# Ledger of designs, part 22: designed miniproteins, single chains, continued (4)

Each design is a single chain, and the fold is of that chain. pLDDT is the mean over its residues in the fold that is shown.

## One batch from the design tools (miniprotein)

Design m12736
Fold by ESMFold2-Fast:
Structure m12736 (fold): chain A 60 residues (1-60)
Amino acid sequence: SKEGLKQYTVQPGDNLLSIAKKYGVPLEELMKSNEDIIPHIDTENAGTNVEPGMVLYVPV
């Protein structure tokens, strides 16, 4: 469920790790919350899985 998740629009220079740190959430939980948006989520490639203008859901 995406209820209670904060929407975040990816900015130039952002990656999943920087967004996770910004909101104080575990990277893996951020990735899991968006696995239907980012189909090839893995920890090694987290920095390449987002583009500016994408809307992500942050579990805060």
Scores: mean pLDDT 69

Design m12737
Fold by ESMFold2-Fast:
Structure m12737 (fold): chain A 88 residues (1-88)
Amino acid sequence: SREREEKVRELAREIADELIRSTMEALIERAEELGNEVARRHAEEALRAFEEGRYDEASRHLSQALAALVAAERGASAEEVEAAARKA
């Protein structure tokens, strides 16, 4: 039925939003655990942008946070981590 389909879409949206938020929160926690301030700042900005409906900015900051985490895991210096985030 139409009402059931609408309810399913609403639930799917809510679950997706919760999953995305939880993922960003997990990235913030992981960045803090690793002492990666660049990744933490970008993950926090991604979560803020997502909560404000600024999805393009959220995606950009998420990419920057991931780039910073990857660079640090590869043994990059603090300057190289910042550069990797800016390039993402």
Scores: mean pLDDT 83

Design m12738
Fold by ESMFold2-Fast:
Structure m12738 (fold): chain A 82 residues (1-82)
Amino acid sequence: TKELLDRLRDLLREALAAPTVEEKIALLREARRVASQLPNGQGLVNLLDTVIRTLEEAPDDEFAQGVVEVALASAITALESA
């Protein structure tokens, strides 16, 4: 479980730092896969599904990208506090 949480945190940090929306989506899809392996990971899976959809529907929207980045930063903080 700790190994999955550490991997998930690293993937979310990589997604935040990703220079392109395409790379960000790819990293988030992998993070979603890892989150689905966690017991009680459904809330995080739902969050990741929402942010992936937001980026897919508005890939050129810098405001939408900013909202996604805030959500990811909050998720990372929550994982670090658990």
Scores: mean pLDDT 82

Design m12739
Fold by ESMFold2-Fast:
Structure m12739 (fold): chain A 92 residues (1-92)
Amino acid sequence: PSEKELLAEISESMALMTIAVAKIAKKFDESMAENILKQVEELAKYASKEKAIKAIETVIKGLEELKKIVEEKDKPIVEELIKKLKELKEKL
């Protein structure tokens, strides 16, 4: 794999790890959302369009599962991030 492909894979893994931590804690804040968005933007920059789309879909699925288990106050933060990721996917 190229260095760019490895960086994209690391960014995807870091986004998914943040979601896993949030699922265990049952909490999600704006800092976690910003971190995931940044990692997905880096992934989209370095990955092929096809790989970026699949990775974004995987992250969205993880966030939709997270939304079901977090506190009511945190659900809007998860929903806004999902919207931003869907918009990013459409721009690819």
Scores: mean pLDDT 88

Design m12740
Fold by ESMFold2-Fast:
Structure m12740 (fold): chain A 80 residues (1-80)
Amino acid sequence: MRMEEIRRRIEEELEELGRRILGIREEDSRETILEKVAEALGVSVEEVREMIKRIGLPSVLFRAAMSVAIDRAVERNRAL
């Protein structure tokens, strides 16, 4: 298998997982996706664009999704 093919598969899996956790829909525009990621990370849309330039969209989506998952777990524990 080519290294490019392995990279693509990993990126696709990370993007799918990130989209599911963030509640991103197929209908969502790129701008809407950036806004959801920015809200999840607590940063500006401009900062999200800079992160995407450095580490790529799949990695940024995964980081945002992890942040949301952690926040949801913490809030559930506090609500007890």
Scores: mean pLDDT 75

Design m12741
Fold by ESMFold2-Fast:
Structure m12741 (fold): chain A 56 residues (1-56)
Amino acid sequence: SREADIAFIRDAVAKALAGARKAPPGEGAPAPNLASSKLSSLEQGEISNAYIAELA
């Protein structure tokens, strides 16, 4: 469902942020893995932007 895909994206972003907090200075932060999402490109972008804005 769409709600499950949104939850997946939020979880992936949260895990990436947790990894970034533990990464040494100069290391790249892990990016959210959206490969399993069945959302359209526009929906993925909109949800990711909304989630990032919420974290800001």
Scores: mean pLDDT 59

Design m12742
Fold by ESMFold2-Fast:
Structure m12742 (fold): chain A 68 residues (1-68)
Amino acid sequence: SDRRRLIQQARDLARQNSTTPDNRRVQRLLDAALRGQYGPMTRAALQMGRRSSSVSPQTVDLLSQANQ
């Protein structure tokens, strides 16, 4: 439940910043994670966020916590 909450928060934050392609990509990956591709999609979103200049540090932190 805690992991799901962190992913939902990260998805919502990416959605709020959806004017950038990287945030839209992160949102799509996290939507897939919440539908059942939990581990792979959350890890992909974290790696995307770490390499992106437009994904917020808060989004990356939430995803890092969800992958612990």
Scores: mean pLDDT 83

Design m12743
Fold by ESMFold2-Fast:
Structure m12743 (fold): chain A 97 residues (1-97)
Amino acid sequence: APAPRPPIVTTFFTIPEFNKPSTLVSVASSAYPAPEVKLFENGKEVPAEIHTFRDENGLWTVIASTEVVPSPSKKYEARVTSPSLSEPLVVEADPLA
């Protein structure tokens, strides 16, 4: 088994425009063991579709996604937890105009 390895986390919108339908996506990659990824809108957890897979090196990638209409008045973030992390990683989506 691989040594414990913290994930590399990216959070983004597939369409970087406010007030239009988009998908909020967080990718936690190259981790061991598999991380837990949750998506949040204004500090409230939103239901997410989770895809989990291992690469050829036995490292885990977790993709969390949810459909959303991004609002400039709302904060969107992923919270990632793992035994390889001393504290949860919080990665905010940087929405674009």
Scores: mean pLDDT 83

Design m12744
Fold by ESMFold2-Fast:
Structure m12744 (fold): chain A 74 residues (1-74)
Amino acid sequence: MLSEEELRALEHRVLEAAWAAMAARGGAPLSRDEMLAIWASHVTPEQLREILEHHGVPEEVIEARVAELEAVRA
């Protein structure tokens, strides 16, 4: 299991990648699909589950988010 510090570090890594992608596009906002691609590049489905569980997200929502990530990685 990831610690709170490790979970926060993963979240910050995703946010940094999102900010870098936005900056490379002249500040244009990212689409949902682009954000999912960034998440898929930086976290595994298991890591995403642990992050969402740590934030108290309901299991059915976690399953949906993990399935979306798996679909992007396929």
Scores: mean pLDDT 79

Design m12745
Fold by ESMFold2-Fast:
Structure m12745 (fold): chain A 102 residues (1-102)
Amino acid sequence: SAALEELRRTVRELYDLMLERGLRELEEILGRKLSEEELQRMREEAAAAEERALEALLALPEEELERRIAELDELIANTTDPEEIELLRLQKEALELQLAAK
């Protein structure tokens, strides 16, 4: 399904950005660059989280999708960090794509 492919793409874009941000924030906290072992572990954790998130999203009822979209709209309106806004917008897009498929 073209709709499922678009949903998978949006969820992947979201998790790629979350991973990139998470890696930068972790390196700042640690005051050093991550090792290849640490990077591989984080990539594996991100891939597993992406798959679980997609499965969870596909199982959400319409009312829950609508509620989460409304919550994300409020978060976007109250967020000033452009990178956080981009992450929230991708989350909203994924929910809207799934709602449209109902």
Scores: mean pLDDT 88

Design m12746
Fold by ESMFold2-Fast:
Structure m12746 (fold): chain A 66 residues (1-66)
Amino acid sequence: MPPASSWPLEEQVEEARREIERIRELGGEDLAADLQESLDRAYAAGNQDMVVAVLRAARTVREVLE
């Protein structure tokens, strides 16, 4: 099977979804909802740069909430 690095869009989307789920668990439901909408739009558009931006934003939000 190809390694995760050979399909970065799918890998980044899955990582972003996990970070968003953690934000919800930490009580940041509104922030998680906004990030999920941004992720869904970026993925539907096939915009990898936007997916990466959402992932980075989600990680930052989760880190602040921890």
Scores: mean pLDDT 77

Design m12747
Fold by ESMFold2-Fast:
Structure m12747 (fold): chain A 90 residues (1-90)
Amino acid sequence: AEEEAKKKAELYLKIAEAIELALTDGEKAAEIANKDKEVKEALLELVGELQKLAKENEDAPLEEQERLALELVEERIKKYKEEAEKALKA
C-alpha cells in the first residue's frame, strides 16, 4: 500500500522539479513533460492558471503581473513538495 504513496511522492517531486526548471530552463522542463503524462498535465494546468492570472491583471504594470505570476508558481511548487513529503512520511 505504501508503494502507491512513494510513487505519488516521486511524481509530485518530479512535477515540482519540472516547474522549477521551467523558470530557469524551459527546454529541460518541456523534455521532462514530454516523457511523463502526469507532469505534462500539471504543467498545462499551471500555464492555464498563469494565463488567467495575466488576463485578470492585464491593466496592472508588468512588474506587478510578473510578481503575481512568480507567487503563483512558488505556491504550486510548495504544494507539490509538501504533498510529496507527507506521502513519504506515511
Scores: mean pLDDT 80

Design m12748
Fold by ESMFold2-Fast:
Structure m12748 (fold): chain A 81 residues (1-81)
Amino acid sequence: MEREKEIEKAKEIIKNAVSVTVRLGIARGLPREEILELAKKVADGLVNGFAEKYNLSDEEVERIKKEVLEFIEQEIERLTA
């Protein structure tokens, strides 16, 4: 279904933006807590924009935010290991 594909594409865009944010934070020598906060802020802005554009339900928004948060934590751990 086209909407499901658009949601998956939106998640990939968000994950890519978050990955860039994490890598730049590490390159700047920011502490883990600050990197996490910046990545969450970027993710929230993008999720809210996609939620408005695609009329996502609160449940869909919550699931995307949870998945993106797990991705942020995994990326920070992977890149700072």
Scores: mean pLDDT 81

Design m12749
Fold by ESMFold2-Fast:
Structure m12749 (fold): chain A 93 residues (1-93)
Amino acid sequence: SVSGENIKKNLTEEEIEKLIEKLAEEFVRLAERVNKEGDPELRKALEEAVAAVEKDPVSKVEEILAEIYKLILKGELTYEKAKELLKKMLEEL
């Protein structure tokens, strides 16, 4: 399921927490790839995604995702901050 309503309908609270934890780990890995490994194409893609959302925000989900990407680009994304933002994103779905 690609929608938050379907995720909430089909998953228990414990399964939702595990999904958030897994997604937070993946975003932290993305941050390490951009900032430690120096992937310039990935960095450019995140910068373009943030610029597109800031120019014409379509949803709260996109605004929160752009916030995660901005934290990645600044080297400020932590696992706990990623979990916080992902929980907030699921509340907007």
Scores: mean pLDDT 78

Design m12750
Fold by ESMFold2-Fast:
Structure m12750 (fold): chain A 82 residues (1-82)
Amino acid sequence: STYSQEEQERREKLKQQVITYMSKAMNDKDPEKAAEYVTKAIQKAVELGPEQRQTIIDELLDTAKTHLGLSDEQLKKIREKV
């Protein structure tokens, strides 16, 4: 493995947090709350792969637009926070 056991456990926890926040966003009927969860998911995902920051942001915002129905204005606000 490329990572130590401690780093693997940390990365697994971060991956689970990303999944959990995106799941919460998908199940929240309040677009402001959904946007908050997407922001948190992006922050955790970027922590896993800071070299892929722009790709991670773009992919998760595309998911938020396509699957959560967030407006372009909400997506812009999330992008400004991450």
Scores: mean pLDDT 83

Design m12751
Fold by ESMFold2-Fast:
Structure m12751 (fold): chain A 94 residues (1-94)
Amino acid sequence: TAAALRARIDARAQALRDYLDQVRSQLTDAQYAALQARIDQVTADLHAAVDTQDVATINRMANDRTRQIIMDIINAMSSKTSTQIQIQDILNSS
């Protein structure tokens, strides 16, 4: 049902927000805000798709978007760590 699809979309969005909050200390404020905005936008796009697309298409979109967001979070965390290492190397060289 459409209601069941919407509930799954919302549950997945909440799981992504919970993960983002768990890794909050490993992100800059700008990265955190951008990732939250992306989760919100993807969630809105999937809800819009529920009325126009079939279930298989919605499931594929949801899986592809979720995987991409997870990768973006991991890459953002890695980027912050690399920046911290570079700063420390400069300080140690001085």
Scores: mean pLDDT 78

Design m12752
Fold by ESMFold2-Fast:
Structure m12752 (fold): chain A 69 residues (1-69)
Amino acid sequence: SELDELLAELEELAKTLNEEARALLLQFLGDARRGVISQDLALRVILLSPEELRERLGKLIREIDEALR
């Protein structure tokens, strides 16, 4: 499914993040797999991530949110 592909891409991106951002992103992924989006958690992941990844993370998170509607 589109959702499964987006979640898989975000999980691969998690491997490139620092430990704190990765832990929060994995929590976000767990919630998203249950059909739940935490905007506070999403924002924390983006802010703790390298600047060059923030646009891609934001886009993937928005696409996951849209796929869950």
Scores: mean pLDDT 84

Design m12753
Fold by ESMFold2-Fast:
Structure m12753 (fold): chain A 65 residues (1-65)
Amino acid sequence: SEVEEYLRLQERLAEGLLKSGNPSLRFYGENLRRAVEEARRRLEQGERLSIDELEDLLGQIFDQS
């Protein structure tokens, strides 16, 4: 699934950022990880989201983190 591939890419990005020696990058990675977890939870509840809607959702959740 294109959606699953997108979320896996974001999860890998977050994991890499969290392993950084840079505190700002770790903070970014933590926010991104939380945003991906929330997006995945909504998809598991049966929400139908396009890639564009997922990008908007991740941005909203990231800004609130």
Scores: mean pLDDT 79

Design m12754
Fold by ESMFold2-Fast:
Structure m12754 (fold): chain A 56 residues (1-56)
Amino acid sequence: SSQDQLNQLSRDMRDQVEEVVRQGRDNGWSRDEIQSRIRRITQDFVQRAQQIQQQS
């Protein structure tokens, strides 16, 4: 179902965000750099979620 796909996307997005935070800490990225990467990831997943909603 579309709901199952959305739930999976949500989990994948959160995993990716957590990984970016860890990598940022390990590499000494600025807070702004980490936030920019997080915004890009979440924006991509929001667009994918909207696409799934429109196709259902």
Scores: mean pLDDT 83

Design m12755
Fold by ESMFold2-Fast:
Structure m12755 (fold): chain A 80 residues (1-80)
Amino acid sequence: MEEEARKVVEEFLERLLAGQPVDMDELIAKLRELGLQPEFDELRAKTGSPGAAEGYLLARLMGVDSPEAFARRLQERLAA
């Protein structure tokens, strides 16, 4: 489950880094289909925001502690 979800996120990031159009709603729908709806619902309840919940879910799947750490990793990859 987690490995499949991680692969979906990595494919999304690869497209984003390549400058290809990406759809966050499609990504979240795929993660939900992989059984991550409860994790998303928990994070949405804790953060009070779907966008914040999405950020925390992506951070968790990438093995980082926060959306800020995830954003930092993305910035490093974009700079390389």
Scores: mean pLDDT 73

Design m12756
Fold by ESMFold2-Fast:
Structure m12756 (fold): chain A 86 residues (1-86)
Amino acid sequence: MEELKKKEEYAEKAEKLLEEGAPLSEVAELAEEGGLYLAAAELYARAGELEKAREAVEKAEEELATLKRTKEEAYEALERIAEEAK
């Protein structure tokens, strides 16, 4: 809930900074702080910070694992509600 809203806010801030000509590394740090790990990885790579780009990709993979778990929990919750509904 709040996490999705945070990602949207940081995405808008990152786009604005890019339009204003901010350094790619600074925009990448903001994107990473907002949980936009794939965007951060791309920006770090463009800035030549390959080690940070790799770390951001690893965090994105961890997020995908978390999203898969959340999806499973959501389906399980729906099935439980269906069982309780008669």
Scores: mean pLDDT 75

Design m12757
Fold by ESMFold2-Fast:
Structure m12757 (fold): chain A 65 residues (1-65)
Amino acid sequence: MKMSDEQSKQSIQNLTNKVSDQAKKAGLDDVSKEIEKAGEDAINGKLSTSQFVGTVLRALGDILD
């Protein structure tokens, strides 16, 4: 179930920004684009928080592995 809109948006923005920046610095422009889209979709209610977190974890795996 969705948390408060303000708290959810803040968490999504912070995580999207951090992971997107890391992916871009690693030269993974496709991963950066995927995270930016997932964050935008989650903020707009097109993607659940669980689906967003799943996308972030996959992106972090690609960056770190």
Scores: mean pLDDT 76

Design m12758
Fold by ESMFold2-Fast:
Structure m12758 (fold): chain A 104 residues (1-104)
Amino acid sequence: SVEQLIITLQLLLVGLDTSVMLLPSNPEAAFEGIRTIMKAIIDTLDELIKKSTDENIKKVAEETREKLEKIYKEFQTASREEQYQLAKTAIENIKNTIKKIKEL
């Protein structure tokens, strides 16, 4: 259901925040975690777009998917310092998306 996909996005956001917190102590595991979770968020947004019958939810999910796909692509070729900033931008975009969907 749409509600279950929103809960999945919230749980993935927690995972993304946790991965970012690991950057000072275990940067290799942290960056792999960030990459894996961003891909899972993109896949969850794809499912939300497919299953939602609400055009407003679809539009918000589509906009967020495009932004995250760009961030994910840039993340693959970025320096470690740039990867940190890209991860923070991804977190902000997901937080805003969850907020917008909940306000619908």
Scores: mean pLDDT 86

Design m12759
Fold by ESMFold2-Fast:
Structure m12759 (fold): chain A 104 residues (1-104)
Amino acid sequence: SMEEVEKKAKELLKEIDTLLDRLVNAAQRGAPEEEIEALTEQLISRVKELINLLKKAGKVDEAKEYVDAVIDSLKTRASFLDPEARERLNKVAEKIKKEAEKIL
């Protein structure tokens, strides 16, 4: 049902927001690459789950908008960080975009 789709989408969006916060914090504190990669893989997994959920509901344009919002959020937050941390998050954003586009 649409109500079940909306509930699951909200849960996934909350998980995505939490992972975005963790990624930004990890980059800001100079976390090891393995930690950034693990968080990135978790975020990509949740983004793909959201895309597939919305596609099955006939909401592919909404899925595209959420992907764009995630990428924009990362790049905006990265713009306030040191150059090294900013570059790390921009690479993460590009990887997320590439993986999402494969299933959109």
Scores: mean pLDDT 88

Design m12760
Fold by ESMFold2-Fast:
Structure m12760 (fold): chain A 88 residues (1-88)
Amino acid sequence: SRKEQISKLIEEMVKQMEALRDSGASMDELMDVYGTTLTQISGLLTPEEQQILIEFMDRVAEAEQRAKSVEEFVEELKKLYEEFLKRL
């Protein structure tokens, strides 16, 4: 299903971001992975689900601004993706 495809993309992104975090990667490198995944997900969404994506993106932007470390951002992003998937 489309939801299963989105869930898999998110799981793969999270694993990649955790690996980057553990290797001492920069926030810019993490945001590149996030941006690539967003582009892939947006192509799978209905117009109604696009509203959910916009709200999710706003919350991610807030989390990036509030996070004091890459580690804190990754943990918050994981929570935001769980909430996003529940709304699809």
Scores: mean pLDDT 85

Design m12761
Fold by ESMFold2-Fast:
Structure m12761 (fold): chain A 55 residues (1-55)
Amino acid sequence: MLYTLAPELEPTAALLGYTSPLTREQVADLGRAFEPDVPADVLLAALERAGRISA
């Protein structure tokens, strides 16, 4: 599954070497850049609810 990022997340994804659309693992890496102690599944669910990513 590939995720499309909100424009505000694209610079951070680029810093990690990623370009939209991202895999689940790449989105988890992006999430860890902001919240390293939050589990990947929780980060993905929160980002989808906030409209920051879409599958």
Scores: mean pLDDT 73

Design m12762
Fold by ESMFold2-Fast:
Structure m12762 (fold): chain A 80 residues (1-80)
Amino acid sequence: AAEAIANAKNRAELEAAAEAVLAEIKALLDAGRVEEALRLLGEAYRATARALPLVVADPAEQAEARARLLALSEEAFAKA
């Protein structure tokens, strides 16, 4: 689930969690469950915003990436 991204303690856990969430989104899309896929995508963007310090070292870049990810999350939820 998307919360596994937010709960990742290191880059390897983050990559594994992201891969699992992408597989889940793909399975939902293949099943025609588009609204559920969009909700999970929105949750994944939000969770990634929390995990940014694991992949982005610069605090200014983290702030910019966080704002962008949260905007993408809101857009995904609005389309769901």
Scores: mean pLDDT 80

Design m12763
Fold by ESMFold2-Fast:
Structure m12763 (fold): chain A 55 residues (1-55)
Amino acid sequence: RELSFAEMEALIAGMSVEEAMAYLTEVERRTPVGSPRHIHAIQLVLEHYEKRLAE
């Protein structure tokens, strides 16, 4: 089922980098390439990755 953008942000924030990458792969499998949802998921995972690298 489709999560809201706020639910997606909350979900990714609680994940490890590996879990967030796996989640992005699931979104890409289920969502049309280049859709707003797909782009938002990419942005969230990249931001999460950058934040984790800074720690």
Scores: mean pLDDT 76

Design m12764
Fold by ESMFold2-Fast:
Structure m12764 (fold): chain A 78 residues (1-78)
Amino acid sequence: DDERLQRFYQQTQQLYQQGKDLMEKLLKQGVPKDQAIKQTKDYLKKQLSKLSAEIIPMPESEIEEIAERMAQRIGDEL
């Protein structure tokens, strides 16, 4: 079970980098930061939902919280 959690978090770290790349692309294209954060959150939520279904099922509320925290952190870094 711990191995599933470890795998999920390893994949989440890769997903964080993908989200950062997406937000950088959106910002370079002139998308306002608030919209870039929202689009990145939507992307992350979709990917986290797929990842959860494959590795370890999680409530939608938890996936939403993780996606929001990741998108906000990325926005704060950029």
Scores: mean pLDDT 84

Design m12765
Fold by ESMFold2-Fast:
Structure m12765 (fold): chain A 96 residues (1-96)
Amino acid sequence: MKPKEVPELTITVTFEGLSRDQQLAFVTQLMKAALEAGAIKVEVVKGTGNTVEIRVLAEDQSTIDRIKAAAEALAAQYPGVTVTFHPVKPATVDVE
């Protein structure tokens, strides 16, 4: 297989005052928005208490920037939701 480096973004979502159903609805909408913005892969890495960590792979930095913008816009519609973006790192994926 031929390795290809793609940018990886980790998003930490923190919830304050939201029900479990509201938290699930937000995570579902965020994952959908990321895929619609051009993400190759979106994955929930972990959830602890009122935080969820989501990992996103995209083909380029421009796609990552669109995903960040979509996440911030979505968080603005949900009172009590905070999204934190970790520094973008290169990740190696096999392309077949």
Scores: mean pLDDT 81

Design m12766
Fold by ESMFold2-Fast:
Structure m12766 (fold): chain A 78 residues (1-78)
Amino acid sequence: MVEKLEEEAEKRMEELGEDPSTPERKKAQRITAEKLREIGDMLDEALKKANGNFEEAMKLFKEKVEEEKEREKKELLE
């Protein structure tokens, strides 16, 4: 019963343990996925703001994304 769940968890840990060198790499993946979702929302706003000018919308979106990245980097660095 519980032993089966532990065996399944062990297999998942083994697959995760194949990148034991950098647990930070896994963390970076998760952060990237969350940021990607947030980026999608920002893109929608930029498209609505530019309304028909995709080049301008993309420029506004990239500027906003870069500002968010810079802000996050500063928070992490201090």
Scores: mean pLDDT 64

Design m12767
Fold by ESMFold2-Fast:
Formats: structure tokens, C-alpha cells, sequence
Structure m12767 (fold): chain A 89 residues (1-89)
């Protein structure tokens, strides 16, 4: 299974939080994708995407000035990992 692109976007929220959205594009539809977000090693979001499209999207909310790591896995195999540091608006 081949990942063609991983895009991460950040949107400032009120009260010092940031909405972080990850979009993954695959060469072929996956049987199942697991997208997880971690902030300082703590899981904050998990999405399991069934094989229906070549794209999967997941969203997490994190405080400003924190590292958010997104992981994309299929059948326990890590396909992609992306880290973003949130910034104050």
C-alpha cells in the first residue's frame, strides 16, 4: 500500500487551542486505515477508515506550542508519520 501524500493543516481556535487536520491520499484504496494523533506521547484522536476511498481525513485539537504527531497505519504497519508544532494565532 503506497501513500501518495500527507497534508496537515492547522486552524486557530478560541482559548489557545488549534484544530489540526490530517488528510492522507493513497495510490490504491486501503482495506482499513488507522489514523492516530498524539500530543506529547498521549493519544488525542484515533480514526479507523474503511476501504471506500483513496483519501482519509482525521482531526485533533491541541494546545498552542505543542507537538502533534500523526501516524497512518494499515494492518499494524506504519505507512506515514507527520509532526507539526502548533503556533499561537
Amino acid sequence: LTVESVDVTAEPLPSGYVKVTMTVTLADPAKELTLTAEVNGEPVARRVQPSSSKTATATAVAPVNEKVTWRVESDGVLLAEKTLTTKAP
Scores: mean pLDDT 75

Design m12768
Fold by ESMFold2-Fast:
Order: C-alpha cells, then sequence, then structure tokens
Structure m12768 (fold): chain A 83 residues (1-83)
C-alpha cells in the first residue's frame, strides 16, 4: 500500500537526523508545510539555513509559508533574500 503522509514525515525525519544534510531538512520542512504544519516546517527550514545560509529555495519556501500565515512583512524579507 502507499505510505501515509505521517509515515512519509517520519521517514524524512529519520533521514535528516542521520544525514545532517540541509537538503534533507528542507525536504522534511516542505512536506510538513504541505500538511499545514507551518510552525514545525519553519523550524526545519531554519535548521537547513543554519547549515546552508545561501539556500535560495529555503528562503522562497519560508516566504510562501509566512505569506499563507499572513506574516507579510517577514514573508517579503525572505522573498527578497530568495532573489
Amino acid sequence: GDLTPEQIIEELREKAEKSKDPRDYANLASVLSRQGKYSEAEKYYEKALSLDPDNHQVYSSLAVDLYLRQEYSKANKYLNLAK
């Protein structure tokens, strides 16, 4: 059978914990964001940025999440960093 969203999140979390790769933290955060878990997604995007501060994709993803949460000022700041 297909994996549930919860099973995918757990698999991605285990992968990120083992690899310590900023891309794995960003992938986990993206899936959390798609499930509406914006606060948890933000934590993992911040972890990805702590390991790779020049990651334009993470800044773009954070800006979208913040915009959806109506945090427009903070969203615009991260959107400018993604350019």
Scores: mean pLDDT 82

Design m12769
Fold by ESMFold2-Fast:
Structure m12769 (fold): chain A 77 residues (1-77)
Amino acid sequence: VEPGKWKGVLFRKGDRYVLVATNSQVPAEDLANLVPSDYEVVEEFETEDPEAKLREMGLEVVSVSRLGDVTLYYARE
């Protein structure tokens, strides 16, 4: 990942969204294992600001959790 960029994988279940973001080299498979299996992958992207990207998509961030090199953004419509 380029300096200042985050790799994000956005997951969805109904009106619930989870963005798994990292600025490290973490395999997409490992990122998917952080989200319950009933969530679907919606989009994968790179961004300088994961929270701003979610807001641009019309999503409200309700909480954020840090897990080592990975940050989880919990969001809804």
Scores: mean pLDDT 76

Design m12770
Fold by ESMFold2-Fast:
Structure m12770 (fold): chain A 109 residues (1-109)
Amino acid sequence: EEEKIKKEAEDIRDALLAKSYLDSVFNELASKYSPEELKTDEVQEKIAKEAVERMKKELETYSLGELERWARAFKVLADLLPDSETIWKKAAQELADYAEKLAERKRAA
């Protein structure tokens, strides 16, 4: 039970770090757009796609242990995000799935 609580706390912390990374990329990419453009789903989806692509490249450089950790982090982040954040919830889930796929490839090697 104590180990489970520590693991759950680590996963939440890692999810918040993952969100911080995505927020940082969003802030960088959002600087290219007006506030009116940022309210559109088209611009939000474009920014989310670019953030996902950048993170996928980072994940490709990670070790097996890091990939397993970040797969859990993005899965927890997707679970924590409200349903109103559909675009970013989907982005977090895509990153979780990609990290797990990379981890599976490393386990098979």
Scores: mean pLDDT 82

